# Ledger of designs, part 52: designed miniproteins, single chains, continued (4)

Each design is a single chain, and the fold is of that chain. pLDDT is the mean over its residues in the fold that is shown.

## One batch from the design tools (miniprotein)

Design m13792
Fold by ESMFold2-Fast:
Structure m13792 (fold): chain A 92 residues (1-92)
Amino acid sequence: ELPESDELSEEEKELVKEVIKIVEELLKYYKENPEEASEEEIKALEEIKEILEKLLKGEISPQEAGDKISEIIQKHPEAGRELVKRILEKLK
């Protein structure tokens, strides 16, 4: 039996890096357009970025990262919706 591992595949690591870039671009957009997002939404995106960075470093499991991000999105669904839109746009 393989030991339980917080290791992501190379493909999954690249996906996480791309999502981090999208979060950073969205945070930059909100800093340039402060009327488009509340301080709470900006903080939610910063927390999501920190969780993804910890996941990329192997400091937390994919399950723990997913659970934490889901909790943040439940409290700030508008931030989650905009993030998903940006991810879908980036795939084109």
Scores: mean pLDDT 77

Design m13793
Fold by ESMFold2-Fast:
Structure m13793 (fold): chain A 78 residues (1-78)
Amino acid sequence: APVQGAVRVTLASPAAAPAAVEAVRKAPGVLDVGSELEGNTLGLVVTAEDEAAVRAARDAAGKAPGVTSAEIVALGEV
């Protein structure tokens, strides 16, 4: 069943946010991404095909240029 995950991304600079969002949007099984930027913290709401797709999205965010950490802070069915 589709799931929704909240991913918290820590950035070296706010300028890194667009690349992190784009990396998540391109991750396999990601259906939609909402984003909110506050300073060096990027909050993402990821709607995905399953929990594995949310984890892939987190991993993609963590590998994006200028990202220092990415973690799933909430995950549930929609």
Scores: mean pLDDT 85

Design m13794
Fold by ESMFold2-Fast:
Structure m13794 (fold): chain A 68 residues (1-68)
Amino acid sequence: SPPSLNELLARLYRALREQAPESEIAAIEQEIIDYIQSKRPEKPREEIEASVRQFRAGLRASLAAHAA
């Protein structure tokens, strides 16, 4: 079965926390975008991409604040 949104978001969080390569992070982000687009086919893809990018920035800021 395709991964759930929660599984994809958890995978993104783990990749960011572990400082995974940008290529891996980008691949996970594309899976998240594709998932959201499949559930919201009428929503512009650029809006979904912007939302995912903002979410990633928020996660990075949170991780930086909580990690030594």
Scores: mean pLDDT 83

Design m13795
Fold by ESMFold2-Fast:
Structure m13795 (fold): chain A 100 residues (1-100)
Amino acid sequence: MEESEEEETLVDPSTNHTVKLLVKTIITDDEEEARKKIEEYAKTYGVDKEALLKNLDAAMKEGPKVKITLRKITEMTVPEELRGGRKVGDVFAEISVVKE
């Protein structure tokens, strides 16, 4: 398993509002390792375990490796009316296939 953690900052150039994201990425060819990580994220962050496991099954059939990306909002200077219902502490997870 290859694991990385990075901070991403999104800036609106017209308003200078910023959104900071903590981005965690894992890449693995091991289905058991991927399933354990999804269960960990569901328990720790409340992401949709059932949806992620279905996406994992599809990705594992399509390519030799899967990429699991978790994004957490750490800071927002965006006014509440422009946030689209998002808030600091929101967590999103997605699974994609990695092809050689």
Scores: mean pLDDT 77

Design m13796
Fold by ESMFold2-Fast:
Structure m13796 (fold): chain A 88 residues (1-88)
Amino acid sequence: DSIEKRVKEVEELKKKLLELYEKNKEKINSKELEKEVEEAVKLADETIELLTNPEKYGKALGGREALELLEEVKKKIEEVIKKIEEKL
């Protein structure tokens, strides 16, 4: 339950990040910030994939480790969103 809820939080934050970036591309006009968006999205996708398809990776991640990874990804996405908002 907690892992499923955290995965959904990361998915929603990823959607928010992408929507915010797409709407404000011209105002942002920063290669550094563009790379940070791409990196945050990639990290989110890889983390969700790892936690939702563990059989594919041949390893079961512990619940605490999974929650710690999701929290790290959440913080990274929120940090990039804040940087975009500060440019607007």
Scores: mean pLDDT 79

Design m13797
Fold by ESMFold2-Fast:
Structure m13797 (fold): chain A 103 residues (1-103)
Amino acid sequence: AAREAGRAFADEVAAKAERDSQQAIDEGVELGKKVGVDIGLKKALDKIDQIRDEYVQQLRDAGRANPEMADEMQDGIARVDGIAGKSKVEAEKRFEELKKKLE
């Protein structure tokens, strides 16, 4: 039960991290259209890092509160880190495309 609950919680947190990171990219792109590509990209990357830090902290806190879920929380942390890395690559790609459209 505890390990199954831990996996479900880690899955939920990872899904939220992915959605929030995608929103950060979308918001950064809209900002970039108004005030400049470099400013929008920096905003998106900074927010992806903030999202990662917040969700990693939630998983660490959950693992401390229930040591039976420690492995599942550690797997969740690795997944959130991976999502942040992939989201940064996607942000860089989307801002290169935005730069081409504005030139």
Scores: mean pLDDT 89

Design m13798
Fold by ESMFold2-Fast:
Formats: sequence, C-alpha cells, structure tokens
Structure m13798 (fold): chain A 68 residues (1-68)
Amino acid sequence: SMAEQIRQIGLDGARLLSAGTPVSEVVDRMRSRLASLGIDVETVEGDPVASLNAIGEQLGLRLAEAAA
C-alpha cells in the first residue's frame, strides 16, 4: 500500500541516519524514493537539516492522506 511504502521510506531514512550516513545523502535518497511515488518535496538549498524536516512533514501529511 502507499502508506506502507511511505512508512518504509521514513524507517529506512532513520536507519541510514543512525548508521552515520550524511544528512544530505539521506535527503537525496528519501526524495528520490518519494518522487518515484509521485510525491515531490520542496527542499532548502544548502540546508540538509531543513530539507530533512520538510521530508518528515510530507511523510506525515501523506500518511494521513493515505489513512483517510
């Protein structure tokens, strides 16, 4: 389901961060996976942490939409 795919993207991102993967790489990987689902996230150029926060916000919103 869409919700399971979105949740898995979030879990995989958290796992990469815990493993010490650079935030910018995690952002790029999560964005690419979301884009493959038709979800485009506006990121902040030069600010990987703000970009990660924007991705987290979109994951929450899309999970809520998938549950409705």
Scores: mean pLDDT 83

Design m13799
Fold by ESMFold2-Fast:
Structure m13799 (fold): chain A 80 residues (1-80)
Amino acid sequence: KEELERAVELLEGFIKEVEELKSLPKEVQKSYLTGIVDNLLHLGYLSEEEAKKLKELIENEDWDGVIELLRERIEEFREK
């Protein structure tokens, strides 16, 4: 239950970072956001498949796709 709440908090924080980092150079955005994906994967809050998909979206500069995938994951956690 604490892990579920923590996962949602971190995923919501990731969405916020995507929005706030839009003013930085794209290479910096990609590096930072990829680091967040790796950290969430290490903590077990993302599956390997979800982490791979997020990294592909980040590489393609599909920020809307990143946000959408994170929102879907948050909803899955809230349903459990």
Scores: mean pLDDT 79

Design m13800
Fold by ESMFold2-Fast:
Structure m13800 (fold): chain A 84 residues (1-84)
Amino acid sequence: SAADEAALREAEERLLGPLREMARAAAAGDAEAARAAAARLEEVLAALRERLPEIEDPELRREMEEMLERARELAAEYLARAEA
């Protein structure tokens, strides 16, 4: 539905902010900045997981679940690079 599609777009936008901060911190080798951004990302991930049952379309719900998993993977990669 349009509402479900809007929820996915909102979720993507909310995830992009912290992920961009983590990517920049990783590029700079700033482990402290990367950890701070990771903490903000975890708060966003928790909030979005609580909203998963609100998505009526099971296909779009699965897309959101996959998006949340990919965001976690990217965050782990950025943290590892920032700490290297």
Scores: mean pLDDT 88

Design m13801
Fold by ESMFold2-Fast:
Structure m13801 (fold): chain A 109 residues (1-109)
Amino acid sequence: AEELILEEAARHGVTIDLSSLSPRELTVLAAFAFARREKAVPVFIEGDVIGPDREAIREVIEETLKNQKGKKVVVVADTEELLELAREELEEMGHEVVREVLLPAPPAP
C-alpha cells in the first residue's frame, strides 16, 4: 500500500510524508494508487451522505461510470454494509470489482 502511494506521489513530483497522514487519508491514497495501477475506476460510497440505500448507491455508480459496462472498479466505503451493497450493484451492472477498501473510522473528537 505505502509503496503504491509513494510511486503515485513521485509521478506528480510530490514528496509525501506518510507519517503525517491519518489512517483514513492513507487508505484513500492507497485506493487511488491501486486503481491507477490496475487501470480501474475508484468509486467512493460515503456513509454520511448515502446511507444503506441501494438506489442512491446505484446513482453514484451511474454518475461515476457514465453507463459504461465491464469496467474494473476499486470500491471504497465507510462501512462493510456499504461495501457489500456497492459490490452487488457493481457486479449486477456488469462491472468487475478488483478491490474492496473499507475506510477506517475518523478519530473520535
Scores: mean pLDDT 70

Design m13802
Fold by ESMFold2-Fast:
Structure m13802 (fold): chain A 57 residues (1-57)
Amino acid sequence: MTKPATEVEVKVGDKVRYKGKTGTVVGLRNVMGINLITVEFEDGVYTLLQKDVEVIL
């Protein structure tokens, strides 16, 4: 099966932006089809929904 990709795949080490802050992905988790990411920011480490962050290419 082939489905078109509408979003960029997120991997550990990728840079993401959340509310104007830039962080680095340090972990990935999938729960019931929901992609969660653990991101290290200057303020600490947070687990966020992948769709709530902007991936920096």
Scores: mean pLDDT 73

Design m13803
Fold by ESMFold2-Fast:
Structure m13803 (fold): chain A 57 residues (1-57)
Amino acid sequence: SPEREERIRAIDEEHQARVQELRNSDLPEFEKTKELMRLIADSTERILEVRREERER
């Protein structure tokens, strides 16, 4: 649905902004990798939740 597409786009935009902030941080490479994986997991779960809610309906 259009609503689902808009919600997914919003999640992706937030993810891109957070990834960019992380890349510009002074964290060590290992910490950046850990945080990147965390951000990917978070955004993926949020997108899957949006898709699941529509599918179950």
Scores: mean pLDDT 80

Design m13804
Fold by ESMFold2-Fast:
Structure m13804 (fold): chain A 97 residues (1-97)
Amino acid sequence: VSEEELNREVTEAIAIIALSVLAKYSDPEFAKAYREAAGLVSQGRFDEAALLVAEAMKKYKASEEDKRLVKNIIEQLAKEGLISPETAEKALKIIDE
């Protein structure tokens, strides 16, 4: 297994774990969006997951701590090539709104 392949799988796992933890400690409607995004990540649908989480964070007024965590995950997904640079930029902009 290449280091790049291992790093990709680790980033996927971290994203799923982080979304699951955020869902556990969020209001039910917000938690649903996080769980839905975790499902999309597990299916390799990273661009859709990033946008769904960003829109949910804006709609439900996520805490600055949650925003920071999710922004770090989006940046890592972009670095690993799992989401497009355009999707990463769009998602980060939505979260900052």
Scores: mean pLDDT 80

Design m13805
Fold by ESMFold2-Fast:
Structure m13805 (fold): chain A 85 residues (1-85)
Amino acid sequence: MLREIAEQAREALRNGDYERAEELIATLRKEAERLRKQADAGDRRALVELAVTLYRLSELYREMGDFERAEQLLAEARALAAQYN
């Protein structure tokens, strides 16, 4: 489901529908916060899904031209990924 939301956000950005893209990105950010709370509680599945979600958010911010936020999210995603491999 989160992958589908990220793909829809990418399509919205590609079509110039920035309002829809912002709504979908906001949904992904809210889900990332939920996953972070679950990962902090010891849920390894949530940790994996958080890393993937942050990576997808990084890609979306890069497409929006927000390179600073994209790099921050990518760095966090990579750090989290190192914990489960």
Scores: mean pLDDT 84

Design m13806
Fold by ESMFold2-Fast:
Structure m13806 (fold): chain A 108 residues (1-108)
Amino acid sequence: SPLAAEKAALIDEFEGARRVVLALLDYMDLPEELKAEVQRLFDEAIETLKALPDTPEGLERARRLHRVVSRFLDELVKAVIDNMSKEEFIEVVRRGLEELRAEIERVK
């Protein structure tokens, strides 16, 4: 169905965002424990997306979750461009993870 195809495309974009986020964390030499938390939460988000029904309501929930991830990625890229300290960058990561966790719970 067209709805299933759009959901699959959002999942692919989510997988791409995960790779970019992890690469940025490696570039900034962040603690392994924080990288593991990012990976675990993206795994949970992707599984949540896969579990959503192929309905208009399910797709709107998928789009909401995707917007949170897109904003998280945008904030991380801005932090790198603004040459934020490692400590400031960690705070951006933690805030993004809290927002992603909250949205996962909202869309379940």
Scores: mean pLDDT 86

Design m13807
Fold by ESMFold2-Fast:
Parts: sequence; C-alpha cells; structure tokens
Structure m13807 (fold): chain A 87 residues (1-87)
Amino acid sequence: MKRIAELMLEALEAAEAGDLERYERLLEELAELGAKDPEATREVMEALAPVREAGAARLAAGADEAEVARATLAEMRRVLEELLAAS
C-alpha cells in the first residue's frame, strides 16, 4: 500500500509538471507493483473511488472538464497524503 500511494503521488506531480517521460515511467512501476500486490493496489483505489466518482458525476452533469480535473487531482493528493500519514 504505502509504496503504491507514494508512486501515485509522484505520478500526479509528474503529470501536473508536464513531465511525460517521468509520468510514463511511474505508471510502468505502478503496473508492476499492482501485478505483484493486487490487494494493496485495491486498497488505494478503493480510497480514491469516492473522489473519482464525484469527478465523474460532475462531468456527467456538464461541469467544466478543466475545473473538475483540477479539483479531482487536488482531492486525490489529499487522500493519498492521508493514507501515507496513517501508515
């Protein structure tokens, strides 16, 4: 769990910075860890599910995509940071 959450935070930072090479590398590392520990990946994804669902619901309701993306990324960072702090 902790390593997956750390890599997800790093991937979000790379995406926000526009560092596509770093982002792709981190996604590959996340895929490899997810294959080795699907339960830990599931725990992180379940913690993020309400944030993703709220974002998807706002998009379906016709909210601005850029605004929803920004708010969703900020909330995902908060959830991941809380998971790391609780460890």
Scores: mean pLDDT 78

Design m13808
Fold by ESMFold2-Fast:
Structure m13808 (fold): chain A 85 residues (1-85)
Amino acid sequence: MTLEELAEKVKEELDKALEEVKELVENKSREELEEELEREIEKALKTGDVYHLLKAQLLGLVLETGSLEAAEAAVEKLREQLEKA
């Protein structure tokens, strides 16, 4: 896998993770989001899958800040960095 292929894959997984986190934030309580974060951390540790790691990071950011906008801003910043690579 080239660096460009990896960057493209990370962008796709990042977009998927943000979409799911938005849906979870709209439909789930804070306690349910905390449970989802724990599950995604476990999946990331067991599989090494970048998707689960990104989803865990975004959920953690939402829970820490109380804001979906903070997660959206982080995704946009990371997407810009990947485009420059």
Scores: mean pLDDT 80

Design m13809
Fold by ESMFold2-Fast:
Structure m13809 (fold): chain A 63 residues (1-63)
Amino acid sequence: EAKIREIIDEVNKGKYLTEEQVREIAERLGLNPELVVQLLRIETGGAKRFTKEQVIKALLEVQ
């Protein structure tokens, strides 16, 4: 989880992340970026921006 938070902070220092930023983070972690984005879309009902906590949870679910 600490490593995930570090990568998120390098990509975006703000409160919300875009789908493209989520893909970049997933790629840096060696995860499938489309699986992470699809999971976030399902969990958020098709939101276009995500909180850091939503992204962390999705990345942990895919791992």
Scores: mean pLDDT 78

Design m13810
Fold by ESMFold2-Fast:
Structure m13810 (fold): chain A 66 residues (1-66)
Amino acid sequence: SEHDKRNQAYVQLVNTLRNSKEPVSVSELAKKTGLSQPTTSRFLNILKDAGLVEEVKGKGYRAAKE
């Protein structure tokens, strides 16, 4: 279902960022998830609003620190 695919994408985005020592670009995250860059950006913005990821200006995203 669309809901299941969306949830899988969120989990993959968060896990990718948690396993990365450096910020990851939107284009690289799109490649890893199989999503388009605009869709990846929308999902990352939702995760940022939820406090799960942080935007790093000029570099992409990283997992939020506790």
Scores: mean pLDDT 82

Design m13811
Fold by ESMFold2-Fast:
Order: structure tokens, then sequence, then C-alpha cells
Structure m13811 (fold): chain A 85 residues (1-85)
């Protein structure tokens, strides 16, 4: 899926550094047993990916639609996990 590969490259170039920082925060939170902070980091990462994919929608319409759909599903699961805390 060439379009998906190109979209992921675009996202990495635009927000990859911030995504990496949020990933590190999430890992540190999980290591510390801070589940709420880990969920916050994961939510921020998904929101960032969703925003970048939406901005790329015109150039990569099919791949962006799939990424947005998956990100929204993942965000709902995180909200469910947060409610269980």
Amino acid sequence: DQEMQELFKYIKEKVGEELAALTAKGIAADDAGDRQAALDAAERRLELVKKAAKEAEEKYPEASKKVLEEAEKALKLLEEERAAL
C-alpha cells in the first residue's frame, strides 16, 4: 500500500519528533505505574496523528480516511480504559 507508506512518511516528517516525545512519556508513565499519565500520552499521540492525517486528506484521501477511522476507534478505547481507572 504505497499511499499508506507515503502518508506515514508525511506524518513522521511533520510530527514525528513530538510523537517520539509522547511515546517516551507514555513508557515512563507505565514504568512508574502511572496508568492515567500513560493514557494521557497515548491520547495526545492519537490526536496528533489524527490531525496530521486530516491535513493530508486531500493528497492521500484513502490512506488518511483509514488512519482517521483507526485513530478514532483507538481514542474511544482509551476513554473506556480511563473510565475504568
Scores: mean pLDDT 85

Design m13812
Fold by ESMFold2-Fast:
Structure m13812 (fold): chain A 100 residues (1-100)
Amino acid sequence: MSIEELLRELAELLKSTGDPELESIADIALKLLDSGTSRELLAKALEALGAAIVDLFARQGRLDLARQLSELGGKAHEAILAGDLETAKELLEEMLRLAR
């Protein structure tokens, strides 16, 4: 699965919650991905989706998962900007595994 596909899966996960705020953030991220797949656009989409998923788990009282997702999201963001797409992909796959 590509980084774009993994980010789209994170967006669909947020939309599946039925939370209007999380759905709005997911829709913004999907629009960014629809505009292109540059490193900057992928990083912006991840920043929005990563913050939303951390907030989701924090609201649920799952603070350890929220912390892990925050750490993984930050590392994935740095990897995308550095052009280390394979590391970014592995980190995003781990985020999806933890969030599901």
Scores: mean pLDDT 86

Design m13813
Fold by ESMFold2-Fast:
Structure m13813 (fold): chain A 71 residues (1-71)
Amino acid sequence: SLADLQAELKAFYREFDRLVEETGGDKEKVEEFSRRKQAELQRRFPDLQVTLTVYEDADGKVQLQVQVRPA
């Protein structure tokens, strides 16, 4: 359900922030982790398209953008 996906995304944001801190902002490692999570979410929620995009903001901080669409 969408509610289950939202709960997963909330947990993932927390893990994402932790991973950014632990890796010292290593964008490649964070992108790999996010790619694996996107694949997992696509398998678990086949009626939704979930896109996770990792980017650096103007301050050089690694950030996550999430887009959810109906399949």
Scores: mean pLDDT 82

Design m13814
Fold by ESMFold2-Fast:
Structure m13814 (fold): chain A 99 residues (1-99)
Amino acid sequence: SRERLAEEVRQAARDLALSTAPKLVEMAKKDPERAKVVLGLVAGWLEFVADEAIKRGDKETLREVLEAARSLKQAAEILGDKDTVKRLEELIKRIEEAL
């Protein structure tokens, strides 16, 4: 069903974002060019997961996304990506306001 597919996509996005974000800090130090490409994708997935969790009142997922967003912000700071830092600061603020 469409609802089942949508749930599977949401779960895959959550798992991908939460597992990848903590690794980006180390990747930013060891392989900054690769980290720059992955950073934007993971930021987009975290924003998607946060938006869905806010709509559902899923505070457990929001706490996990908050920690992932903080790790991703550290990676963006290491890479000097000021636009992504601001994007993640806005995401963090939005999550904290929903908690």
Scores: mean pLDDT 82

Design m13815
Fold by ESMFold2-Fast:
Parts: C-alpha cells; sequence; structure tokens
Structure m13815 (fold): chain A 89 residues (1-89)
C-alpha cells in the first residue's frame, strides 16, 4: 500500500476553502487538484520564476496566510489547514 487511508476519506472543508473551491466536502486528493486548477486558471504562477506561486491579494493568499510560496509550500499549507480545521465525514 503506497497511499494512506486518510487520503481516500472525504473531509468537511474549512469554510474559507469551501467558498474558494465551491464545495463543502472532498477527499484530500480532490482538494489539492481543485487548488492547483484555481492557481492555473487565475494565472498565479510567477512568470519570472515558474516554481513560485504569487497569491498576493487573492482569496487563496489570504486563506493560506502567505503572499509568495513555492508550489510545494502551497501543497503543504493546504494540507496543514485541512488537518487543523477540516473534519472527517
Amino acid sequence: MKVGPEVQKKIKLPPELAELLGRDEATISEVLEAVVRKVREQGLFDPEDPDLVDARGTPLGRILGADRMTFDELVEKVLEKIEKEGEEV
């Protein structure tokens, strides 16, 4: 088994993430995919450094409490918020 059972369980999203993604429950994998899609759709990747996400002045930046971050840091911050504020379904 290469994936933990918690990744496959649905969680209730924190209110700010639910508003951002337009859904109130999802699996962790679905949340990460939806966040990545929002970053791409909003053009938040830094054109001078493709490894950086610039979320300054966006709802995502406000939710995560960070203006600029690497893509890996974005994923980690989303997971941390889910673990602290998300609830099991």
Scores: mean pLDDT 74

Design m13816
Fold by ESMFold2-Fast:
Structure m13816 (fold): chain A 105 residues (1-105)
Amino acid sequence: DKVRKVVELLRQAQADLLAEIDANPDLPDEELLRLAAARYREIARRARELGLPQELIDALETIADSYETMATDPAKAEEANAIAEKAWKKLMEIVEKETGERLTS
């Protein structure tokens, strides 16, 4: 299942980001957000290459764009965070529907 490959990439991205926080506790929030945005953007690109549904790709790109906005424009951070949360919920719904698997913290 091609969607399971995206789930593995998402889990790896989460693990890598947590490891970065642990290795550098003084890492600025805006730098962490930029790293997160870059990782989710790459996952979206790979999902597109795999021919996955546009809704899944759109959700990943929305998450990446929202994190980039939070990193670059603090005045829009709260709105961007809300958009990211909605996109994550949509992504989790698509993943569960396609694979029966939940993305858990």
Scores: mean pLDDT 81

Design m13817
Fold by ESMFold2-Fast:
Structure m13817 (fold): chain A 75 residues (1-75)
Amino acid sequence: LPEALLEETRRRVQAVVDRLRTNPSPEAVAEARRVFAELERLVRQLRAGGVPGWEELARIVAAGRAEADAIAAAA
């Protein structure tokens, strides 16, 4: 898996989580759900294709989603 894709995913996840921390609006929650659904689809495609590094991507996405879900639940 390209390091650039892992870096891009970390940045995207962090941006979504930071937006939720700053302003946990219904719009921010809906955007977070959309972003994580897209990233989870990517993880499933990479896993199905046996692409090395999908496990690290899955870990990044799962950790970010758990944090986003906790913030949304507290709002």
Scores: mean pLDDT 84

Design m13818
Fold by ESMFold2-Fast:
Structure m13818 (fold): chain A 66 residues (1-66)
Amino acid sequence: SEEEKIEELLREFEKRLRELGLSEEQIQAYLQFLEGVVEALKKIGHPNVVEDLEALIEIMLEEIEA
């Protein structure tokens, strides 16, 4: 389901942030931000929430490693 896929993506993102050495406070802030983005996209009826979340995670990870 869409919800299961979103949960899986957020779990993998959390794992990657931890591997990059971010603090638990930073990790939780990133997860809360993405949860808020997902909720907003669903409210506006955006058609590809899972794909948008995947793209956003990729961009964020690139910026964090910069």
Scores: mean pLDDT 86

Design m13819
Fold by ESMFold2-Fast:
Structure m13819 (fold): chain A 95 residues (1-95)
Amino acid sequence: MLSKEEFEAEVLLALATMLVAIAKNIIDRYKKEGKKLSKEDFEDIKRLVEKAMELAQEAVRLAEGTERHEQIRSDAEQIMADAEKVLKEAEELLE
């Protein structure tokens, strides 16, 4: 069963995952329309990605010393990697 810290960390990872998905959906819409990304939407994507990375890092911190620390760290690393890819793709569309 999850400790309080493990439960809170999982909630933060879920929130981080949702923020990355929102940012990716914005990018995918621009790609489907063959349009260059606006500066305003780029700033929104950047904020979503930065917040997702903050939440993922906080999840790892909360899980420190718990039985699931390694799993939470691994999941957070994946979220941060996905966030970096989304940000790079947004930069390439910005021109």
Scores: mean pLDDT 88

Design m13820
Fold by ESMFold2-Fast:
Structure m13820 (fold): chain A 75 residues (1-75)
Amino acid sequence: SIIDEFTKKVKGASKEEIIEILEELYKKVKEYLSPEQQARMEAALKAAKESKDLNKVEVAAAGVLMVVEETLKAL
């Protein structure tokens, strides 16, 4: 699945690479997201960009992937 592929790319990636992957994913799914889901993804992206801890960036990435999974289940 697209989620599994992005999860693999996030694991072992740099902070900058993780953010790029998440932004690419957001662009692909944005049109299918509710306003609440868009806000959740934007908050997670902001948290990832502001974090100095790679573990916190990975947690933010997981949050983004959860929103994507919820959206795909609704489609």
Scores: mean pLDDT 72

Design m13821
Fold by ESMFold2-Fast:
Structure m13821 (fold): chain A 118 residues (1-118)
Amino acid sequence: MEEVEKAREELVEAARELSKVAQDHPGIAGASRGLAEAARKGDVQALAKSLYTLANELYRLADEHPEVGEELRRIAEELSKAADGLMEHADDPEAVAKYLREITEALRRAVEALRKMK
């Protein structure tokens, strides 16, 4: 319970930072805002849907920017796998906290990748 709340708060912060860095990429900015709201509400199904949306937007951006494309595709794949794991283990607070932490680290790497494009 406490670990899930902490992981959720960290995810919200990372998603908001990604939205700010992605201001020139409205698809990623929008998906990141949706992810932050889903995480804030604790809705696992909405969170998973937002993760799939963000992964798809990262795949699109990767095709347009080959200099960071491999890194963005790797992050998108990790987000999709975390979404699958989150849905499969939605009733396990320890597993949920683990996946939320993995998502947060992937979002931080996405922020760094987007900074390289500026």
Scores: mean pLDDT 85

Design m13822
Fold by ESMFold2-Fast:
Structure m13822 (fold): chain A 74 residues (1-74)
Amino acid sequence: SATERELLRQQEALGRQAEAEFRARFKEAIGREVPLEDWHTLSEAEKEKAKAILEELMPQLRARVAELEAQAQA
């Protein structure tokens, strides 16, 4: 259980890091910070920029999470 708790903590840290990187890149791309609840205010062009950033970040995050899970199963 202690090992499982540590792995969950590491996965949560990866998720927070990915979220922070997305927010930073998105703010850079559109010139402003937009919280999730305000995404309905985004233009179609801004939504496409968000999609492009997610398409770059999500495969990297998934690979890192899969590596942690594989290490836990070994």
Scores: mean pLDDT 80

Design m13823
Fold by ESMFold2-Fast:
Structure m13823 (fold): chain A 72 residues (1-72)
Amino acid sequence: HMEEARKRLKEAKNVDEVLEIALEAVPHLTSRDQVIELANLAAKEAYRLGATDSEVAAIAKRVIDEGDRYLA
């Protein structure tokens, strides 16, 4: 599932799609390390698609916060 999320993120066409893909992947993660990896992958693809520094930070934070809530 992490591998699937990674492939989908690389195929994302816009920043909103990156966030949607990342958030959909969160419920399928089993560890905090995977959440951090997903957040970093989403940030990287958002940068590629032209996201601002604040948008990239917001995406990473949203993924980490969602992961922490789901795993707690």
Scores: mean pLDDT 83

Design m13824
Fold by ESMFold2-Fast:
Structure m13824 (fold): chain A 81 residues (1-81)
Amino acid sequence: MDERRRAEEELERVFAEQAERAVAEGLETRRDELGVIRDKYLEYEAVDPERSRELAEEMEENQRAVQAQIDAQRLQQQLLE
């Protein structure tokens, strides 16, 4: 439980940072999707830990996808400079 809680807090912090970057890079839809998943995770965290674990993994996967897109856009920008 504690380990999962730490993961959730880390995901929330990383989500906030990546969501802001995603918005700056024009990926607002990804930010909104991450918010929905996070809300579901928090909802289930107290009553259904198994379900919240599933959602935590989905959040992590989503954050990786957002980061990959941001990195790709950043590389293109750096090449153009």
Scores: mean pLDDT 63

Design m13825
Fold by ESMFold2-Fast:
Structure m13825 (fold): chain A 100 residues (1-100)
Amino acid sequence: SIEEKIEEIAKGVAWLVLEIEKENPNPSAELKELLERLRELALKMSEAMKNKDYKTLIETLKELREVLEELANDPRLSPRIKALARQLAEKVEETIEELE
């Protein structure tokens, strides 16, 4: 179901944030802001899903995809983190396509 996919994406974001924090114990201000944005987007996505607000859900997923693609291309992050971000971005894209 779409609800299960949104839950999987939210768990994926939480896992990615945790993995980035493990590898970057003293993160830059820019990285801290990016991690906070990931958490806020995951929460907004989950709330939109709970409220069946599909317009906000699609808009939030598109913003999440952009942030994940930025992470996947950030030369300061490890290849492992970039691979995790890319995989999660693909799941987000597939979910957007199913909602449209």
Scores: mean pLDDT 87

